Designed miniproteins, single chains. Designs and how they scored, part 40

Each design is a single chain, and the fold is of that chain. pLDDT is the mean over its residues in the fold that is shown.

## One batch from the design tools (miniprotein)

Design m1373
Fold by ESMFold2-Fast:
Structure m1373 (fold): chain A 92 residues (1-92)
Amino acid sequence: MSIEELKKALEEAVKKILEVNPDISRTEALAMVVAAALRKAGLSDEEITEIAQRVAKSGNIEEAARILKERGVTLEQLKEAADEVIKVLSGE
């Protein structure tokens, strides 16, 4: 799994989240997807909070993709995490 594949999946997830809830900022949407994906990979709530805050401050999608790869997040886990965030925001 490449950084480019994770980056593309993150960009698509952020786009879908902003379509469902336009009141959320792009950096907030990115942080929400990253947090959900890390949770599926089995990280602790403390680690997830720290990483999500860093992603929210930087807004850097390439850094986010790199973090996900280093923490062993799969493309499938990332897509599932994005779908869960979208469902929560849409009231489903």
Scores: mean pLDDT 83

Design m1374
Fold by ESMFold2-Fast:
Structure m1374 (fold): chain A 59 residues (1-59)
Amino acid sequence: KIYELIIKAKSKEELEILLLTLNELAKENPNIKVEQIGELTIKVSSPDEKLIENLKEGI
């Protein structure tokens, strides 16, 4: 099962910071996929539920 977290940025600047941060995290955690799915919306997905829960707590 793949777990997903949807993050909506409040501005383009926030989106760029979130994308930079999440892509750095994905380099350290190979099971994370980061995808921009809308103008200000990012989807993070992983088969690791605990990893997604930790990301949700950090936001």
Scores: mean pLDDT 78

Design m1375
Fold by ESMFold2-Fast:
Structure m1375 (fold): chain A 77 residues (1-77)
Amino acid sequence: MKYVLVVETKNPEEVAKLLKEAGAERVVIPSPDVVVGVADNEEKAEQMVKALEEAGFVVTSRSVLPDGVVLIRMKEK
């Protein structure tokens, strides 16, 4: 199952670095205020969420998309 984190931030390069260090399969910066991280399993997705929470981010929503992708939205506290 794929996990996609969408993170709203003023520091996209710092967030991208944290996600890569936490084991993200892929990290993309689609806009100056948004970073998208992809994990191929739940354990990696949980490591990514934890790394961002330790950096002062909060989960704003969790949803399961029709194709089985888990979407997690986060933002700065």
Scores: mean pLDDT 84

Design m1376
Fold by ESMFold2-Fast:
Structure m1376 (fold): chain A 100 residues (1-100)
Amino acid sequence: REELLEKIKEVMENSSTEEKIKLIQTFVKLLGEKVTKEKNEEALEFLEKLGKELEKFLKEHPDASVEEIALKALEFIRDAIESGEAPEVSLEALRKALEE
């Protein structure tokens, strides 16, 4: 996973906006497959919403850096936690998926 994340970062830094969107969609899909194996449907729905928000952000900000994309993702997650739209159980499942 560490090698995959490093490759995604390198490719994303040198990629067009369209390529960055495809990379984000691939990353969300890989995370979704992992949380599906753990039977967390709420985490899947949250990942789909996150993916759509990041795609929209990149379409509006085609020159966005990898750091700006990551910050946008973190802001979306934070706002979802604060609004109660991201249940703690779903976030715990996503955290475990990312740590492996």
Scores: mean pLDDT 64

Design m1377
Fold by ESMFold2-Fast:
Structure m1377 (fold): chain A 70 residues (1-70)
Amino acid sequence: MLSPLEQIKKQGDEMLKVLDKNNASDDAIEQVKKSLIDTARQQGLSDEEIEQLEKYMDEKIEELKKKREE
């Protein structure tokens, strides 16, 4: 069983894959990050877990943006 933090991270990975496949804008990618953070807060994740999620998503988004021009 995945922890709530790991579950949201996995959801973020899947959403970023969909955004990449659909050639979503950088603004749309950032909006998805905001949505995931809001979901984490609504799910009752701690501030520490939210900080971990933000770091994880920032890393994944940077990787995605680097590949967007390929």
Scores: mean pLDDT 79

Design m1378
Fold by ESMFold2-Fast:
Structure m1378 (fold): chain A 75 residues (1-75)
Amino acid sequence: KEAELEEEVRRLAEELADKADAEIKAKGEAFKKKGLEIYGEEKKEEIEKKAKLLQGIAVLARERREELEKLAEEL
């Protein structure tokens, strides 16, 4: 259950790494809504935490790519 939710977060974050901020945010909101429908209100806090984690991982993956590209330009 929790492992399945974390696996979904990782998969979606990878898909979103190259997306614009608006798309990352929209997918995080969609994930939160879908998660509440599937897992129910009793998991609300975990789902919200995972939605933020999804957005954060996607942003970090993008920032890391930008940082790597910047370093490559210095080579």
Scores: mean pLDDT 69

Design m1379
Fold by ESMFold2-Fast:
Structure m1379 (fold): chain A 65 residues (1-65)
Amino acid sequence: GELAKKLAELAAAGKGTEIGDLLRSLGFSDDEIQDLVAEAVQKAPKGASSAEVAEILGELVEKEL
């Protein structure tokens, strides 16, 4: 989805702080963000880039919206 692509672009640009700010603006708590990140890491292949993990994170976030 649109959000998944946006999070991947932000991660590729090294803008991890903006990813956190965006997810908080959508109503996610820091604990919820941590849980979603952990799930994205578990679903990602070994050695996945930060952009690949962020795309999976965005897809997980879109399912919760």
Scores: mean pLDDT 83

Design m1380
Fold by ESMFold2-Fast:
Structure m1380 (fold): chain A 76 residues (1-76)
Amino acid sequence: SRATRSNIYSLIDEAKEAAVKGGLISEEFAKKTSSREILDELLRRLGLSEEELLGRPEDVIQKEAVLTLIELEKKS
């Protein structure tokens, strides 16, 4: 399924939960990092606008959000 504007934050929240459960990021980091911050860094990392991201499949967005979370924790 394609992502929608109403679903994008849910996809990011699911990615955050999956990354914590998978041991890829800490719970402390997940609690202090907002879904908006994750979205902004994801867009920056991919060089995409929000509209361009919404054209992508939901599973691709979720995988890219997990990678973005891992990189953000390494920088903190």
Scores: mean pLDDT 82

Design m1381
Fold by ESMFold2-Fast:
Structure m1381 (fold): chain A 120 residues (1-120)
Amino acid sequence: SARPTPEQIEALLAEFEKLGDTLSEAILRLQEAGAPQEDIKEIAELAQKMKDLMIELEERARYQPEDTAGIKKLLEELLKTLEELEEKLKEIKDVDPEAVEEAIKSIEKLKAFIEEVLKA
C-alpha cells in the first residue's frame, strides 16, 4: 500500500481527538451509572493503547515516512484496538445505551478513516 500523507495523518489525529472526548464522556457516564470497575479499567487500558499507537504513528509518519510497512502495521494494530474497544463497549451497553451508541459511532468513523488510509 502507499504510505499515508501528512494531511491524512493530521486528519486521523483530529478524528482521534474527537473520539477521545466522546469516549471520556462515555466512560464517566458509564462509571456514574454503576458499570463494573473491571470493564471501566479494560476500556481505559484500550484507550491508553490507542493513544500510544497514535503517538508512535505520528512520530513514524513524520520522521520515517519511508517505513511504509511499519506505518501500515501501526494502522492495523490501531484498527484492531478500536474493534476490541467497540466489542467491550457493546458488552456493557445496557448501563447507558445512549453513551455507548455515541462512543461506537465515533469509533466507526475513525475505523472508516483508517481503512481508507490503508487502501491508499
Scores: mean pLDDT 84

Design m1382
Fold by ESMFold2-Fast:
Structure m1382 (fold): chain A 104 residues (1-104)
Amino acid sequence: SMELEIQLGVLDVQVAVARLLIRKNPEAARDLLLSRLAKLLKVSVSTIRELVAMPDEKQEEEIKRLGVDEEAAEAIRALKEGDLETALRHLEEAERKRLEEEAK
């Protein structure tokens, strides 16, 4: 419980930093969100960049192939649209669920 509470607290700080970065330097924020998604999905950053750049039909096929959860999938879709705030919200939810699953 204490270890999970610390990990969730670290996630809250990371989200606050990412939100500030979206306002001050959205290009750096996009790179940060791509890196976090890559770590979450255990793929390379180049794989996520390619996935985000795919046409909608191919992107949906690749999301299904990779077995991406719904929150991570929504983060990918939001990144393709350039909606960094929405991408961060869904990424945070996906990361939070993973921490909770790994704790129990």
Scores: mean pLDDT 85

Design m1383
Fold by ESMFold2-Fast:
Structure m1383 (fold): chain A 97 residues (1-97)
Amino acid sequence: SPVEAAKEEIERIEKLYKQGRYDEAIARLASMLIGAIEEGHEEVKNLIREKFKELMKKADPEKVVQILEDLLNRYRAAGASPEAIAELEKLIEEVKK
């Protein structure tokens, strides 16, 4: 199941986050989000968005914003969809609040 596979990967990402590997953890979550959007997996997309919000509440917002902005620029350069770009922009705005 795509949802079950996503949950397992999220557990691995949470372990990276707890180890202070924030750049890698956030990059992996963003990659999963882009993939879910491009494949049309709405349930997986929502699961990943909820996990981003949960992790961001306990993070340094400035550092998280810098990581997400770097990823946004990389995904734009790689030709990611407008929908994927818009979702990353929304996450950046949510972290800044």
Scores: mean pLDDT 80

Design m1384
Fold by ESMFold2-Fast:
Structure m1384 (fold): chain A 55 residues (1-55)
Amino acid sequence: REEAIEAAREAVTRYLAQGDPQGALDAGIARLKEAGFSTEEAIQLSAAILRELGA
């Protein structure tokens, strides 16, 4: 579970560095869903990570 969150953080960071906040959100969601999070949980957590990292 924590490994999935770290993978999502890495993906969000990568897309934010490219100036793509929508891509960052989508990448975080994809990583979390692959790890077994629900779509709703993945969206909420990816959005929280994006907000924490500077959006």
Scores: mean pLDDT 78

Design m1385
Fold by ESMFold2-Fast:
Structure m1385 (fold): chain A 55 residues (1-55)
Amino acid sequence: SDDLIRRLVERLRAGDIEGAARLFSEMTGESFEVALATLSDPEVREHWIEVLSAS
């Protein structure tokens, strides 16, 4: 999962919200549409970047 987490952070930092949502959907089991809606919120993206990059 470390490789998936790294790729998710890279996509979020690059502004690839669609690509990030695909990985997030795969990791969480949520639908792509739910993942996309979640990551469309800038505060949510900043939170995930901080949490995942701090580990």
Scores: mean pLDDT 80

Design m1386
Fold by ESMFold2-Fast:
Structure m1386 (fold): chain A 76 residues (1-76)
Amino acid sequence: GEVEGYQGNMQLSQQGSQRLREESERLRERGMELYEINEEEGQRLFRESEELEERMRQLEERSQRYLEQSQRLQSS
């Protein structure tokens, strides 16, 4: 039914968010390593990490909206 569809989309968004979080953390660690050797390259990786964190937040917001839609369908 529609409730199951929204729950599936929520799970996919959460999985995507988790992957982006892991990649963001990896880029931050690499950025810290490189910052001591090449500050510009380290800063570049930090910026890329921040962009992935923003995308993660967007996916988390989408996941929350799917949860709200699922609750509305169960209530109506």
Scores: mean pLDDT 73

Design m1387
Fold by ESMFold2-Fast:
Structure m1387 (fold): chain A 90 residues (1-90)
Amino acid sequence: TSKLVQESQALMEEAQKLVEELESLTNEPDVQRMVQSARDHLAQMQQVVAQLQQETDPQKIDQLTMRLQIMNLEMRKFIEEMRKKIEEIR
């Protein structure tokens, strides 16, 4: 849980920086859609992390942990897509 939360926070921080970089480089509609999807995913991850930090029920902690693991995998894909797009632009 603690290690997973730290990994999630690191991924969220990296994604936020990539979102800001893409927004500074271009206003293309396709990139704006990608950025919005990444921002929506970031907001959902922040909510799950907050819930996990407050949860005391072992079964709910397990469910939230599994959900956060899936969200971390999805965020890694967003990071790869954003990095590729930045490289294509510059």
Scores: mean pLDDT 86

Design m1388
Fold by ESMFold2-Fast:
Structure m1388 (fold): chain A 89 residues (1-89)
Amino acid sequence: MELRKRALEELRQRVREELRKLGYSEEEIEEQVEKAVEAFEEILSRLKPDTTLQEAYEIATEVLNENPELSPIVKKLVMEAVLAYVEER
């Protein structure tokens, strides 16, 4: 699906840009990008066509809490990407 591919690419780009600004190494950035993509895909796998923004927020919160290795800024970026994706559906 085109929308999903766009959301994934935008998430990867935003994670790289924000972590680079914060002084993360390229190795740390790519590890966080991989984990962010995995969390995003897991959240999307739990969404149904009729899932509301509130339900998507609750699902995303649960999945992100299961991933303590994600930095707080990356968790915020994943949440923003999920909510934007749900609004565009």
Scores: mean pLDDT 85

Design m1389
Fold by ESMFold2-Fast:
Structure m1389 (fold): chain A 69 residues (1-69)
Amino acid sequence: SSVQGLRELAAELVAKGASIEEIRKALEDQIRQILNQLYQQGASTEELSRTLAEMRATVDEIIAELEAS
């Protein structure tokens, strides 16, 4: 799932010693790539908006978890 992919990417970047700012940027770049792929596959505006909201909520959760560490 897209959510699991974001969490796996964040974990990999943490293991590599990336900063919170670098992790947020990488996750936002990943969101853009996923949305572009869905758009090319014919996803509706409703599906794109829903996916964006879900992925942004996941990024905020990941960053909050990292800041609390």
Scores: mean pLDDT 86

Design m1390
Fold by ESMFold2-Fast:
Order: structure tokens, then C-alpha cells, then sequence
Structure m1390 (fold): chain A 100 residues (1-100)
């Protein structure tokens, strides 16, 4: 159902936020702003998903994926980039679930 898809999307974003917040605890001062931008973007999208239709959720997640790809491209530390790329991949998984 639309409600179940929304719950899965929100839970998926919550898990990614938790992982990025853990990464932030061990990140260098130079890497922290980029990780914080990713967290803020995920939190914003999470709030926008509340009450969103399936079509609106798909549009929101596609926008999120593109913006996260831009953030990942700015990463200078390979480990931070790999982590952000994995977040992008998880968002793609949520998009695929909504398209099926």
C-alpha cells in the first residue's frame, strides 16, 4: 500500500541518517560540513515524505538521489565518498521499490 511504501521510505532515510551521524563522530573537521549537508538533506526529505503520495515520494527521492550524488562528488576523502555513494545506492533501492 501507499502507506506501507511511505513507512519503508521514511524508515530507510532514518537508517541512513543514523549511519551518517555515526560517521560524523569520527570524521575530520574538514569532512564534517559535507556529512552534515547530507544529514540535513535526508532530514528535509524525510519530513517532506510525510503525507506524500506515491508519485510525490518518487519525485522527492529522485531529487534526493541527485543532490546526494552532487555532495558525494565533492568528497575529497575516499572513505567518506564511498560511504556517501552507498547512501545514494540505498536511495536508489527505495526508488526501485516505489517503481515496482
Amino acid sequence: SEEELREQAINGLDWQIEKLEELLKTASEEEKPLIQRAIELLRKTREELKGASREEMLELLRRLRKELEEIAAEAKNPEVKEFLDSVVQQIQTLIDALES
Scores: mean pLDDT 89

Design m1391
Fold by ESMFold2-Fast:
Structure m1391 (fold): chain A 67 residues (1-67)
Amino acid sequence: SQQQQREQQLAQQLAQRAADSTPQILEIFKQQGYPEMDLAEFTARAQKVGENGGRERARQAALAAAR
């Protein structure tokens, strides 16, 4: 129970940090020629990956999903 709450809090913090950086990440995608993504869609994908844990893993998966 306590472990579950801790994991949920960490997932929320990671999702929040990802959301804060989303505009900058979208600009990088555009500059590199990736298709534009809706902010809501990108945020949803980032949160879903974030639930699996790992900041770096979440970012890498989001970049791969942007293709």
Scores: mean pLDDT 59

Design m1392
Fold by ESMFold2-Fast:
Structure m1392 (fold): chain A 108 residues (1-108)
Amino acid sequence: MLDELLERGEEALINEDKEEVLRILREIGELLGNEDILKFVEALEAGDYETATEHAYKAIKKLVEEGRTRAAALLAEAAEMFGLPLEDLEVQELAAFARMRLWIRKKE
C-alpha cells in the first residue's frame, strides 16, 4: 500500500500535478497516521504557507525517525514544488535524493 502511494506521488511530481501530489500526500498521512502530513496538506490548500512549512518539518522529522526515508524525501520535494523555503540541510538532502530518484524514473 505505502509503496503504491509513493510511486503515484513520484509520478505526480514528475508530471508537476500539484492537485494529485496533495491528494497522494493526504492518503499517505492517513495511512501512516501522521497528523503533520494532513495539516501540511490542509495548510497548502488554504494558502497558509507559514503553517505548511512548520508541519512539513515536523512530518519529515517523524518520517526520518521511523526510517521512512522515501516518504520523507517525497514530502520534502513536494514542499519545494510548492515554493516553501526549506533551509534545513537534512531536508534539502532528502529533497535532492527525491529529485535523483525522479530523474532516474523519468529516464526509464
Scores: mean pLDDT 82

Design m1393
Fold by ESMFold2-Fast:
Structure m1393 (fold): chain A 64 residues (1-64)
Amino acid sequence: MLGEYRLVSAPPAVARVLEREAGLRVGDVLEALKEIDENRMLVRSRRTGAEVVLPKEWLELLRE
């Protein structure tokens, strides 16, 4: 795990897709598994176990 993050923002349309397809919501705590590139990270929801690639700009670092 690279660190623990919170999902702090997403556009409303994207937030609906994330909730429907991965069960993710703004405010969820996520484990960082892998950096995909400079702007994106593979994360896993601690609540649902779903894995998804998200922009780093939507994430707030809680701890490494």
Scores: mean pLDDT 81

Design m1394
Fold by ESMFold2-Fast:
Structure m1394 (fold): chain A 74 residues (1-74)
Amino acid sequence: YKIPENVSKELVEELLEFGKRNNFKEEHVYKSIQEVAEKYPNADDETLLKEIKKEMFRLDVEEGVELLREVVLK
């Protein structure tokens, strides 16, 4: 995984710990970092942290809905 230049190593480490606590895979965390960093290239670390955390949950919900549509029919 390539870390975007606008994201600090400290921020990446905090996000990986946050992801681990919420049972997100490292791949999911890195994907969320890349998507948010691309959208907010001039954002500060505080803004990036908040937006990346939101993106992690947004992607998780989308994956859950996809699973229900494709695998679980009610």
Scores: mean pLDDT 72

Design m1395
Fold by ESMFold2-Fast:
Structure m1395 (fold): chain A 68 residues (1-68)
Amino acid sequence: SLEDKIKSMLEELLEIKDLEVLKVHLENLIKWLELNNAPQEVIDGLKKALKEKDIEKIKEILKELLEK
């Protein structure tokens, strides 16, 4: 399902340790989600994460999205 694919992609992002690499993957994921009509709440959450400067805060947002 689309939801299962999204969860797998979010889990993969949590393994990234470099902030700039994480942001590039996050931007690419947002574009893919928009093209695949993913839930707007997920897209908005990821856009919020992209504005953070601390990798740990980004990962907290990603974990919150996984729990819904």
Scores: mean pLDDT 85

Design m1396
Fold by ESMFold2-Fast:
Structure m1396 (fold): chain A 60 residues (1-60)
Amino acid sequence: MEAFIKEGEEALKQGDVKTALLHYELAIGVLRIKQALGMLSDEEKALLKELEARVRELEA
């Protein structure tokens, strides 16, 4: 999960929005699986909301 977020951030720094979106979507997928299993921490819940908002902003 953290690796996907870091790779997405690095892609954004280089202007590669498509690669950033792919990595953020992978991180969101992991967090959603944890949420379905009841394993999501408060920090991960906040992170999930931030990543979802970021993806929406980049897709606009």
Scores: mean pLDDT 82

Design m1397
Fold by ESMFold2-Fast:
Structure m1397 (fold): chain A 73 residues (1-73)
Amino acid sequence: SPLERFEELLKELEELIEKTTNEEHKERLREIKEEVERLKEEMERDPSKLTIQMFLALALAGEAELIRRQEER
């Protein structure tokens, strides 16, 4: 379900934040997590926006993945 996908993404973001040692990356990841939480809340209030909210969340997940790869040295 879309809700489960948001919950999985938020869990992955939290784990990445905990593993990240670079403060600038950690701050950006926290911002990404807050935005994903906002998108989840908007989807729960208006299910018609599901597709758009999911695509935005996936774009944010892509940013988080790029940060993760930068942390792998």
Scores: mean pLDDT 81

Design m1398
Fold by ESMFold2-Fast:
Structure m1398 (fold): chain A 96 residues (1-96)
Amino acid sequence: MLSNKELVELAKKAVELLRKYLEENPDVSPMFRMFLEQLEGVVKKAEENPDDEKTLEKLKKLAKGFVKMVESGNSSDPLVIEAKKLFQEFVDNYEK
């Protein structure tokens, strides 16, 4: 089982990949930009206090939402696929 600090590092890596995706694809939807900004804010809070269960629960809900969004879409972008994998690892380890 991963520690809370290791879980937060998975989420941090995922948001860094999505930020790079946004920089390489500036025409992405405004909803994606808003989602990423919210996700980055929650990850920053989790890094400052990895044992804050409320922040981790919020991060889990956002990670689950992202995974579902990618699964219902048709994205072949390697950055999006890798971010999905990292968020899925976060969710799977947090819910154990």
Scores: mean pLDDT 81

Design m1399
Fold by ESMFold2-Fast:
Structure m1399 (fold): chain A 78 residues (1-78)
Amino acid sequence: ADAKIAEKKAEADRLLDELSRADPEGGARARAEAAAGTPLEAARIYIEYAREMKEKGGPSTTSELLEDAAREMRRLLE
């Protein structure tokens, strides 16, 4: 379980870094909020950020991949 959670977190972190290149301020805020909470709260924050990036017209594929990775992380933590 821990290995799969770590894998999905690493995947989400990489995708967040990619989105942060298009939105450095929003990415930094999402990262700071995620670091301040529990791993489950971090997963929720990543899902919300991915949705915000899609709504802003950011990179849709990367945003969808981040949402998927964060949803899997949340499922494994529940």
Scores: mean pLDDT 80

Design m1400
Fold by ESMFold2-Fast:
Structure m1400 (fold): chain A 116 residues (1-116)
Amino acid sequence: DAEVAALRALAEALRATAETLEESAEAVKDPETAEEAAERAVEALRELAETARRAAELVRDADLARAVAQFAEAAARQIEEARRAGDYERAAELLRLSAEAARGFADEAEALAAAL
């Protein structure tokens, strides 16, 4: 149904975002790729926030989807701030922590979908 499909789509988007964030965490260590990697991560997080907002409209309990949207927007802002400051060590840490958080949210979304 639409609710199960929305939660599974959210879980898939979270896993894809986590992979992008982990790749970006490695790429920001190289000055030649750092800016592009950080920009790609911010873009992925903003797309995740939009996916989460759409999921929130389709599910009975929107708490998880709202939490994902808030997480993604906050992470995007923090990574963008680190990029603008040229603090790629902080960007790498934020990217790694955000990837871990995204995987945790993906597991929660899959568990909710399986319970429906």
Scores: mean pLDDT 89

Design m1401
Fold by ESMFold2-Fast:
Structure m1401 (fold): chain A 81 residues (1-81)
Amino acid sequence: SSMEELEALEREAKALLLELLSIPDLPQEVLDEAMRLLAEFSKEAKRVVEDPSDEEAMRRLREILRRLRELLAEAKRQLGV
């Protein structure tokens, strides 16, 4: 169901944020972009909660999470973590 998928995406978003915050000397620009993506995630998550049939909101959540994964991977690569 959309709600089960939302819960899984929310858990992954929290895990990605915690991993980013665990990186010593993380550039402020990376943290700012992560916070911006998480703000967008929260807005789209609210749309899914209000209308679980909102396929566009669910699609946007998946895309935001993909961008967060890419941001974390790039940060790790650049910092040698």
Scores: mean pLDDT 87

Design m1402
Fold by ESMFold2-Fast:
Structure m1402 (fold): chain A 62 residues (1-62)
Amino acid sequence: SRGEKTSRAAYDAGASGPNDSRGTHAGVIAANAGEGPENVKQRALRAGADEKTAEGAGKGAS
């Protein structure tokens, strides 16, 4: 699924700690809702993920 791919890509990008976990979760929700890569990245950033984790999540959603 898009959410599974998004989660994997975020962890491959180095997601660690509570803020990255929270951001990855927000990105997964957005990806499963059909949002595009840029929206998935922005959702992860808003939820507290670092830039690297958010970019990974967005890449997974593409």
Scores: mean pLDDT 83

Design m1403
Fold by ESMFold2-Fast:
Structure m1403 (fold): chain A 94 residues (1-94)
Amino acid sequence: MELVEERVKRAYELLDRALASTDPEEARRLFEEAVRILRELLDLVESTTPVTPLVEEARRLLEEAVRIFEAGKSLEEAVRLARRAGELLLEAVK
């Protein structure tokens, strides 16, 4: 639980920096690092707890965020979905 909160906070810091960045390459790097953290955390939670609807929804939102980002649709929307995935993950482990 404590580790989950720390990792989600780290991902949020990276997502906020991605949105604030004026350099598209830096924004991409920060977003990809945040996604990596959230994906590793989802894998950890799924391996240690029964998969709940919140965990399943968090994974789907994170995958949708990555798809939107790779499609070049909107960094803001991708970040929003990734943040929501983190929120659901935090709720799932309470």
Scores: mean pLDDT 82

Design m1404
Fold by ESMFold2-Fast:
Structure m1404 (fold): chain A 67 residues (1-67)
Amino acid sequence: GDMERALALGEEYAERLKEEGEKNFGEVPEVEVEAVDGTHARIRFTLLGKTYEGVLSIEDLEALLQR
């Protein structure tokens, strides 16, 4: 499986979450990324005292990064 691609896309999305958090809320969220398999990454982030976690496919990550 292409776990390296899943991880790379997840990390790119994590950087975007950090930038948007700082820009919109003045706080850089804590973001953790792990590859689940060759097609999915798990992303966990904490912003304003709330923690969010989800598993996103490569296709979902690519779509999110195009916006």
Scores: mean pLDDT 80

Design m1405
Fold by ESMFold2-Fast:
Structure m1405 (fold): chain A 60 residues (1-60)
Amino acid sequence: SSLMADIDQALKTMGQSVARRYRDKLLANTDPAELEAQAKVISKYDPALAKQLLEKAKAL
Protein backbone atom coordinates (compact mmCIF):
# COMPACT_ATOMS: atom_id res chain seq x y z
CA SER A 1 0.00 0.00 0.00
CA SER A 2 1.02 3.65 -0.43
CA LEU A 3 1.06 4.09 3.36
CA MET A 4 3.52 1.19 3.75
CA ALA A 5 5.71 2.74 1.03
CA ASP A 6 5.67 6.08 2.89
CA ILE A 7 6.56 4.39 6.20
CA ASP A 8 9.38 2.41 4.54
CA GLN A 9 10.81 5.60 3.01
CA ALA A 10 10.64 7.46 6.36
CA LEU A 11 12.41 4.60 8.18
CA LYS A 12 15.13 4.48 5.50
CA THR A 13 15.61 8.26 5.72
CA MET A 14 15.95 8.12 9.52
CA GLY A 15 18.34 5.15 9.33
CA GLN A 16 20.50 6.92 6.75
CA SER A 17 20.62 10.07 8.92
CA VAL A 18 21.74 8.05 11.97
CA ALA A 19 24.38 6.22 9.91
CA ARG A 20 25.78 9.54 8.61
CA ARG A 21 25.85 11.06 12.13
CA TYR A 22 27.72 8.08 13.62
CA ARG A 23 29.93 7.27 10.61
CA ASP A 24 33.24 8.31 12.22
CA LYS A 25 32.44 6.48 15.48
CA LEU A 26 31.50 3.31 13.58
CA LEU A 27 34.67 3.47 11.47
CA ALA A 28 36.87 4.09 14.57
CA ASN A 29 36.03 0.61 15.93
CA THR A 30 39.03 -1.77 15.78
CA ASP A 31 37.24 -5.05 16.65
CA PRO A 32 36.70 -7.05 13.42
CA ALA A 33 33.73 -9.00 14.84
CA GLU A 34 31.98 -5.80 16.00
CA LEU A 35 32.67 -4.11 12.64
CA GLU A 36 31.04 -7.07 10.82
CA ALA A 37 28.01 -7.02 13.16
CA GLN A 38 27.64 -3.23 12.75
CA ALA A 39 27.94 -3.54 8.95
CA LYS A 40 25.07 -6.08 8.90
CA VAL A 41 22.78 -3.68 10.82
CA ILE A 42 23.79 -0.60 8.77
CA SER A 43 23.63 -2.34 5.35
CA LYS A 44 19.85 -1.77 4.98
CA TYR A 45 20.28 2.00 5.55
CA ASP A 46 23.76 2.82 4.21
CA PRO A 47 25.24 0.01 2.08
CA ALA A 48 28.32 2.13 1.22
CA LEU A 49 29.18 2.63 4.91
CA ALA A 50 28.48 -1.08 5.57
CA LYS A 51 31.00 -1.95 2.83
CA GLN A 52 33.62 0.37 4.41
CA LEU A 53 33.09 -1.31 7.81
CA LEU A 54 33.51 -4.78 6.26
CA GLU A 55 36.64 -3.69 4.35
CA LYS A 56 38.16 -2.35 7.59
CA ALA A 57 37.29 -5.60 9.42
CA LYS A 58 39.05 -7.67 6.72
CA ALA A 59 42.11 -5.38 6.81
CA LEU A 60 42.55 -5.99 10.56
Scores: mean pLDDT 80

Design m1406
Fold by ESMFold2-Fast:
Structure m1406 (fold): chain A 55 residues (1-55)
Amino acid sequence: MMSPEELALWFERQTRAYLEGRLTPEQRAALEARVRSLSEEEMLAALDALRRRQE
């Protein structure tokens, strides 16, 4: 199981690349699939960790 901090780092990198148009369609689909596979607890923990990193 990925730690909330590791998951937040991954989301931060992928989201930034997505907004800058640097992701391929396959990478965008993989990001969506990963988000859909998260439990509520995993998603909330990752969002909290991401928020702390975006000081």
Scores: mean pLDDT 69

Design m1407
Fold by ESMFold2-Fast:
Structure m1407 (fold): chain A 86 residues (1-86)
Amino acid sequence: SKKREEIIDLLVEYAGLSREQAEEFVKKVDPDNSGELDVKKLQEYGLKYGIYIGQGLLDLVRDKETGTISYEKFIHLLKVLSRPPL
Protein backbone atom coordinates (compact mmCIF):
# COMPACT_ATOMS: atom_id res chain seq x y z
CA SER A 1 0.00 0.00 0.00
CA LYS A 2 1.04 3.65 -0.38
CA LYS A 3 1.07 4.13 3.41
CA ARG A 4 3.26 1.02 3.86
CA GLU A 5 5.79 2.46 1.37
CA GLU A 6 5.67 5.82 3.23
CA ILE A 7 6.61 4.01 6.48
CA ILE A 8 9.51 2.27 4.70
CA ASP A 9 10.73 5.63 3.32
CA LEU A 10 10.54 7.25 6.79
CA LEU A 11 12.45 4.37 8.43
CA VAL A 12 15.20 4.73 5.78
CA GLU A 13 15.34 8.55 5.99
CA TYR A 14 14.99 9.10 9.76
CA ALA A 15 15.74 5.83 11.61
CA GLY A 16 18.90 5.08 9.58
CA LEU A 17 17.73 1.68 8.27
CA SER A 18 18.66 0.37 4.82
CA ARG A 19 15.67 -0.08 2.50
CA GLU A 20 16.07 -3.88 2.90
CA GLN A 21 16.01 -3.56 6.72
CA ALA A 22 13.00 -1.21 6.62
CA GLU A 23 11.06 -3.56 4.29
CA GLU A 24 11.91 -6.56 6.53
CA PHE A 25 10.88 -4.61 9.67
CA VAL A 26 7.45 -3.68 8.25
CA LYS A 27 6.93 -7.24 6.91
CA LYS A 28 7.72 -8.73 10.35
CA VAL A 29 5.42 -6.29 12.19
CA ASP A 30 2.54 -6.46 9.64
CA PRO A 31 3.03 -9.59 7.46
CA ASP A 32 -0.58 -9.51 6.17
CA ASN A 33 -0.40 -5.87 4.94
CA SER A 34 -3.41 -5.15 7.17
CA GLY A 35 -2.67 -1.42 7.66
CA GLU A 36 -2.16 -2.04 11.42
CA LEU A 37 1.14 -2.58 13.27
CA ASP A 38 1.17 -4.85 16.34
CA VAL A 39 2.60 -2.91 19.32
CA LYS A 40 4.35 -5.96 20.84
CA LYS A 41 6.07 -6.69 17.49
CA LEU A 42 6.94 -2.98 17.10
CA GLN A 43 8.73 -3.10 20.47
CA GLU A 44 10.49 -6.43 19.69
CA TYR A 45 11.69 -5.51 16.20
CA GLY A 46 12.22 -1.86 17.13
CA LEU A 47 14.84 -2.95 19.67
CA LYS A 48 16.40 -5.38 17.14
CA TYR A 49 16.72 -2.66 14.44
CA GLY A 50 17.78 0.12 16.85
CA ILE A 51 14.50 2.06 16.77
CA TYR A 52 13.54 3.27 20.24
CA ILE A 53 9.87 4.15 20.73
CA GLY A 54 8.98 4.91 24.33
CA GLN A 55 6.27 2.70 25.88
CA GLY A 56 4.35 5.82 26.98
CA LEU A 57 4.10 7.07 23.38
CA LEU A 58 2.98 3.64 22.14
CA ASP A 59 0.36 3.47 24.93
CA LEU A 60 -1.00 6.89 23.86
CA VAL A 61 -1.43 5.95 20.17
CA ARG A 62 -2.28 2.22 20.24
CA ASP A 63 -5.83 0.97 19.81
CA LYS A 64 -6.83 -0.49 23.21
CA GLU A 65 -9.12 -3.13 21.63
CA THR A 66 -6.62 -4.55 19.07
CA GLY A 67 -3.23 -3.62 20.59
CA THR A 68 -2.19 -2.12 17.23
CA ILE A 69 -1.27 1.24 15.71
CA SER A 70 -2.64 2.27 12.30
CA TYR A 71 -0.16 3.11 9.51
CA GLU A 72 -1.38 6.73 9.63
CA LYS A 73 -0.66 7.09 13.38
CA PHE A 74 2.74 5.40 13.00
CA ILE A 75 3.70 7.76 10.14
CA HIS A 76 2.80 10.71 12.39
CA LEU A 77 4.84 9.19 15.26
CA LEU A 78 7.92 8.66 13.04
CA LYS A 79 7.72 12.27 11.80
CA VAL A 80 7.52 13.57 15.40
CA LEU A 81 10.44 11.36 16.54
CA SER A 82 12.60 12.49 13.57
CA ARG A 83 12.38 16.20 14.50
CA PRO A 84 15.16 17.81 16.57
CA PRO A 85 14.05 19.03 20.01
CA LEU A 86 13.24 22.72 20.00
Scores: mean pLDDT 77

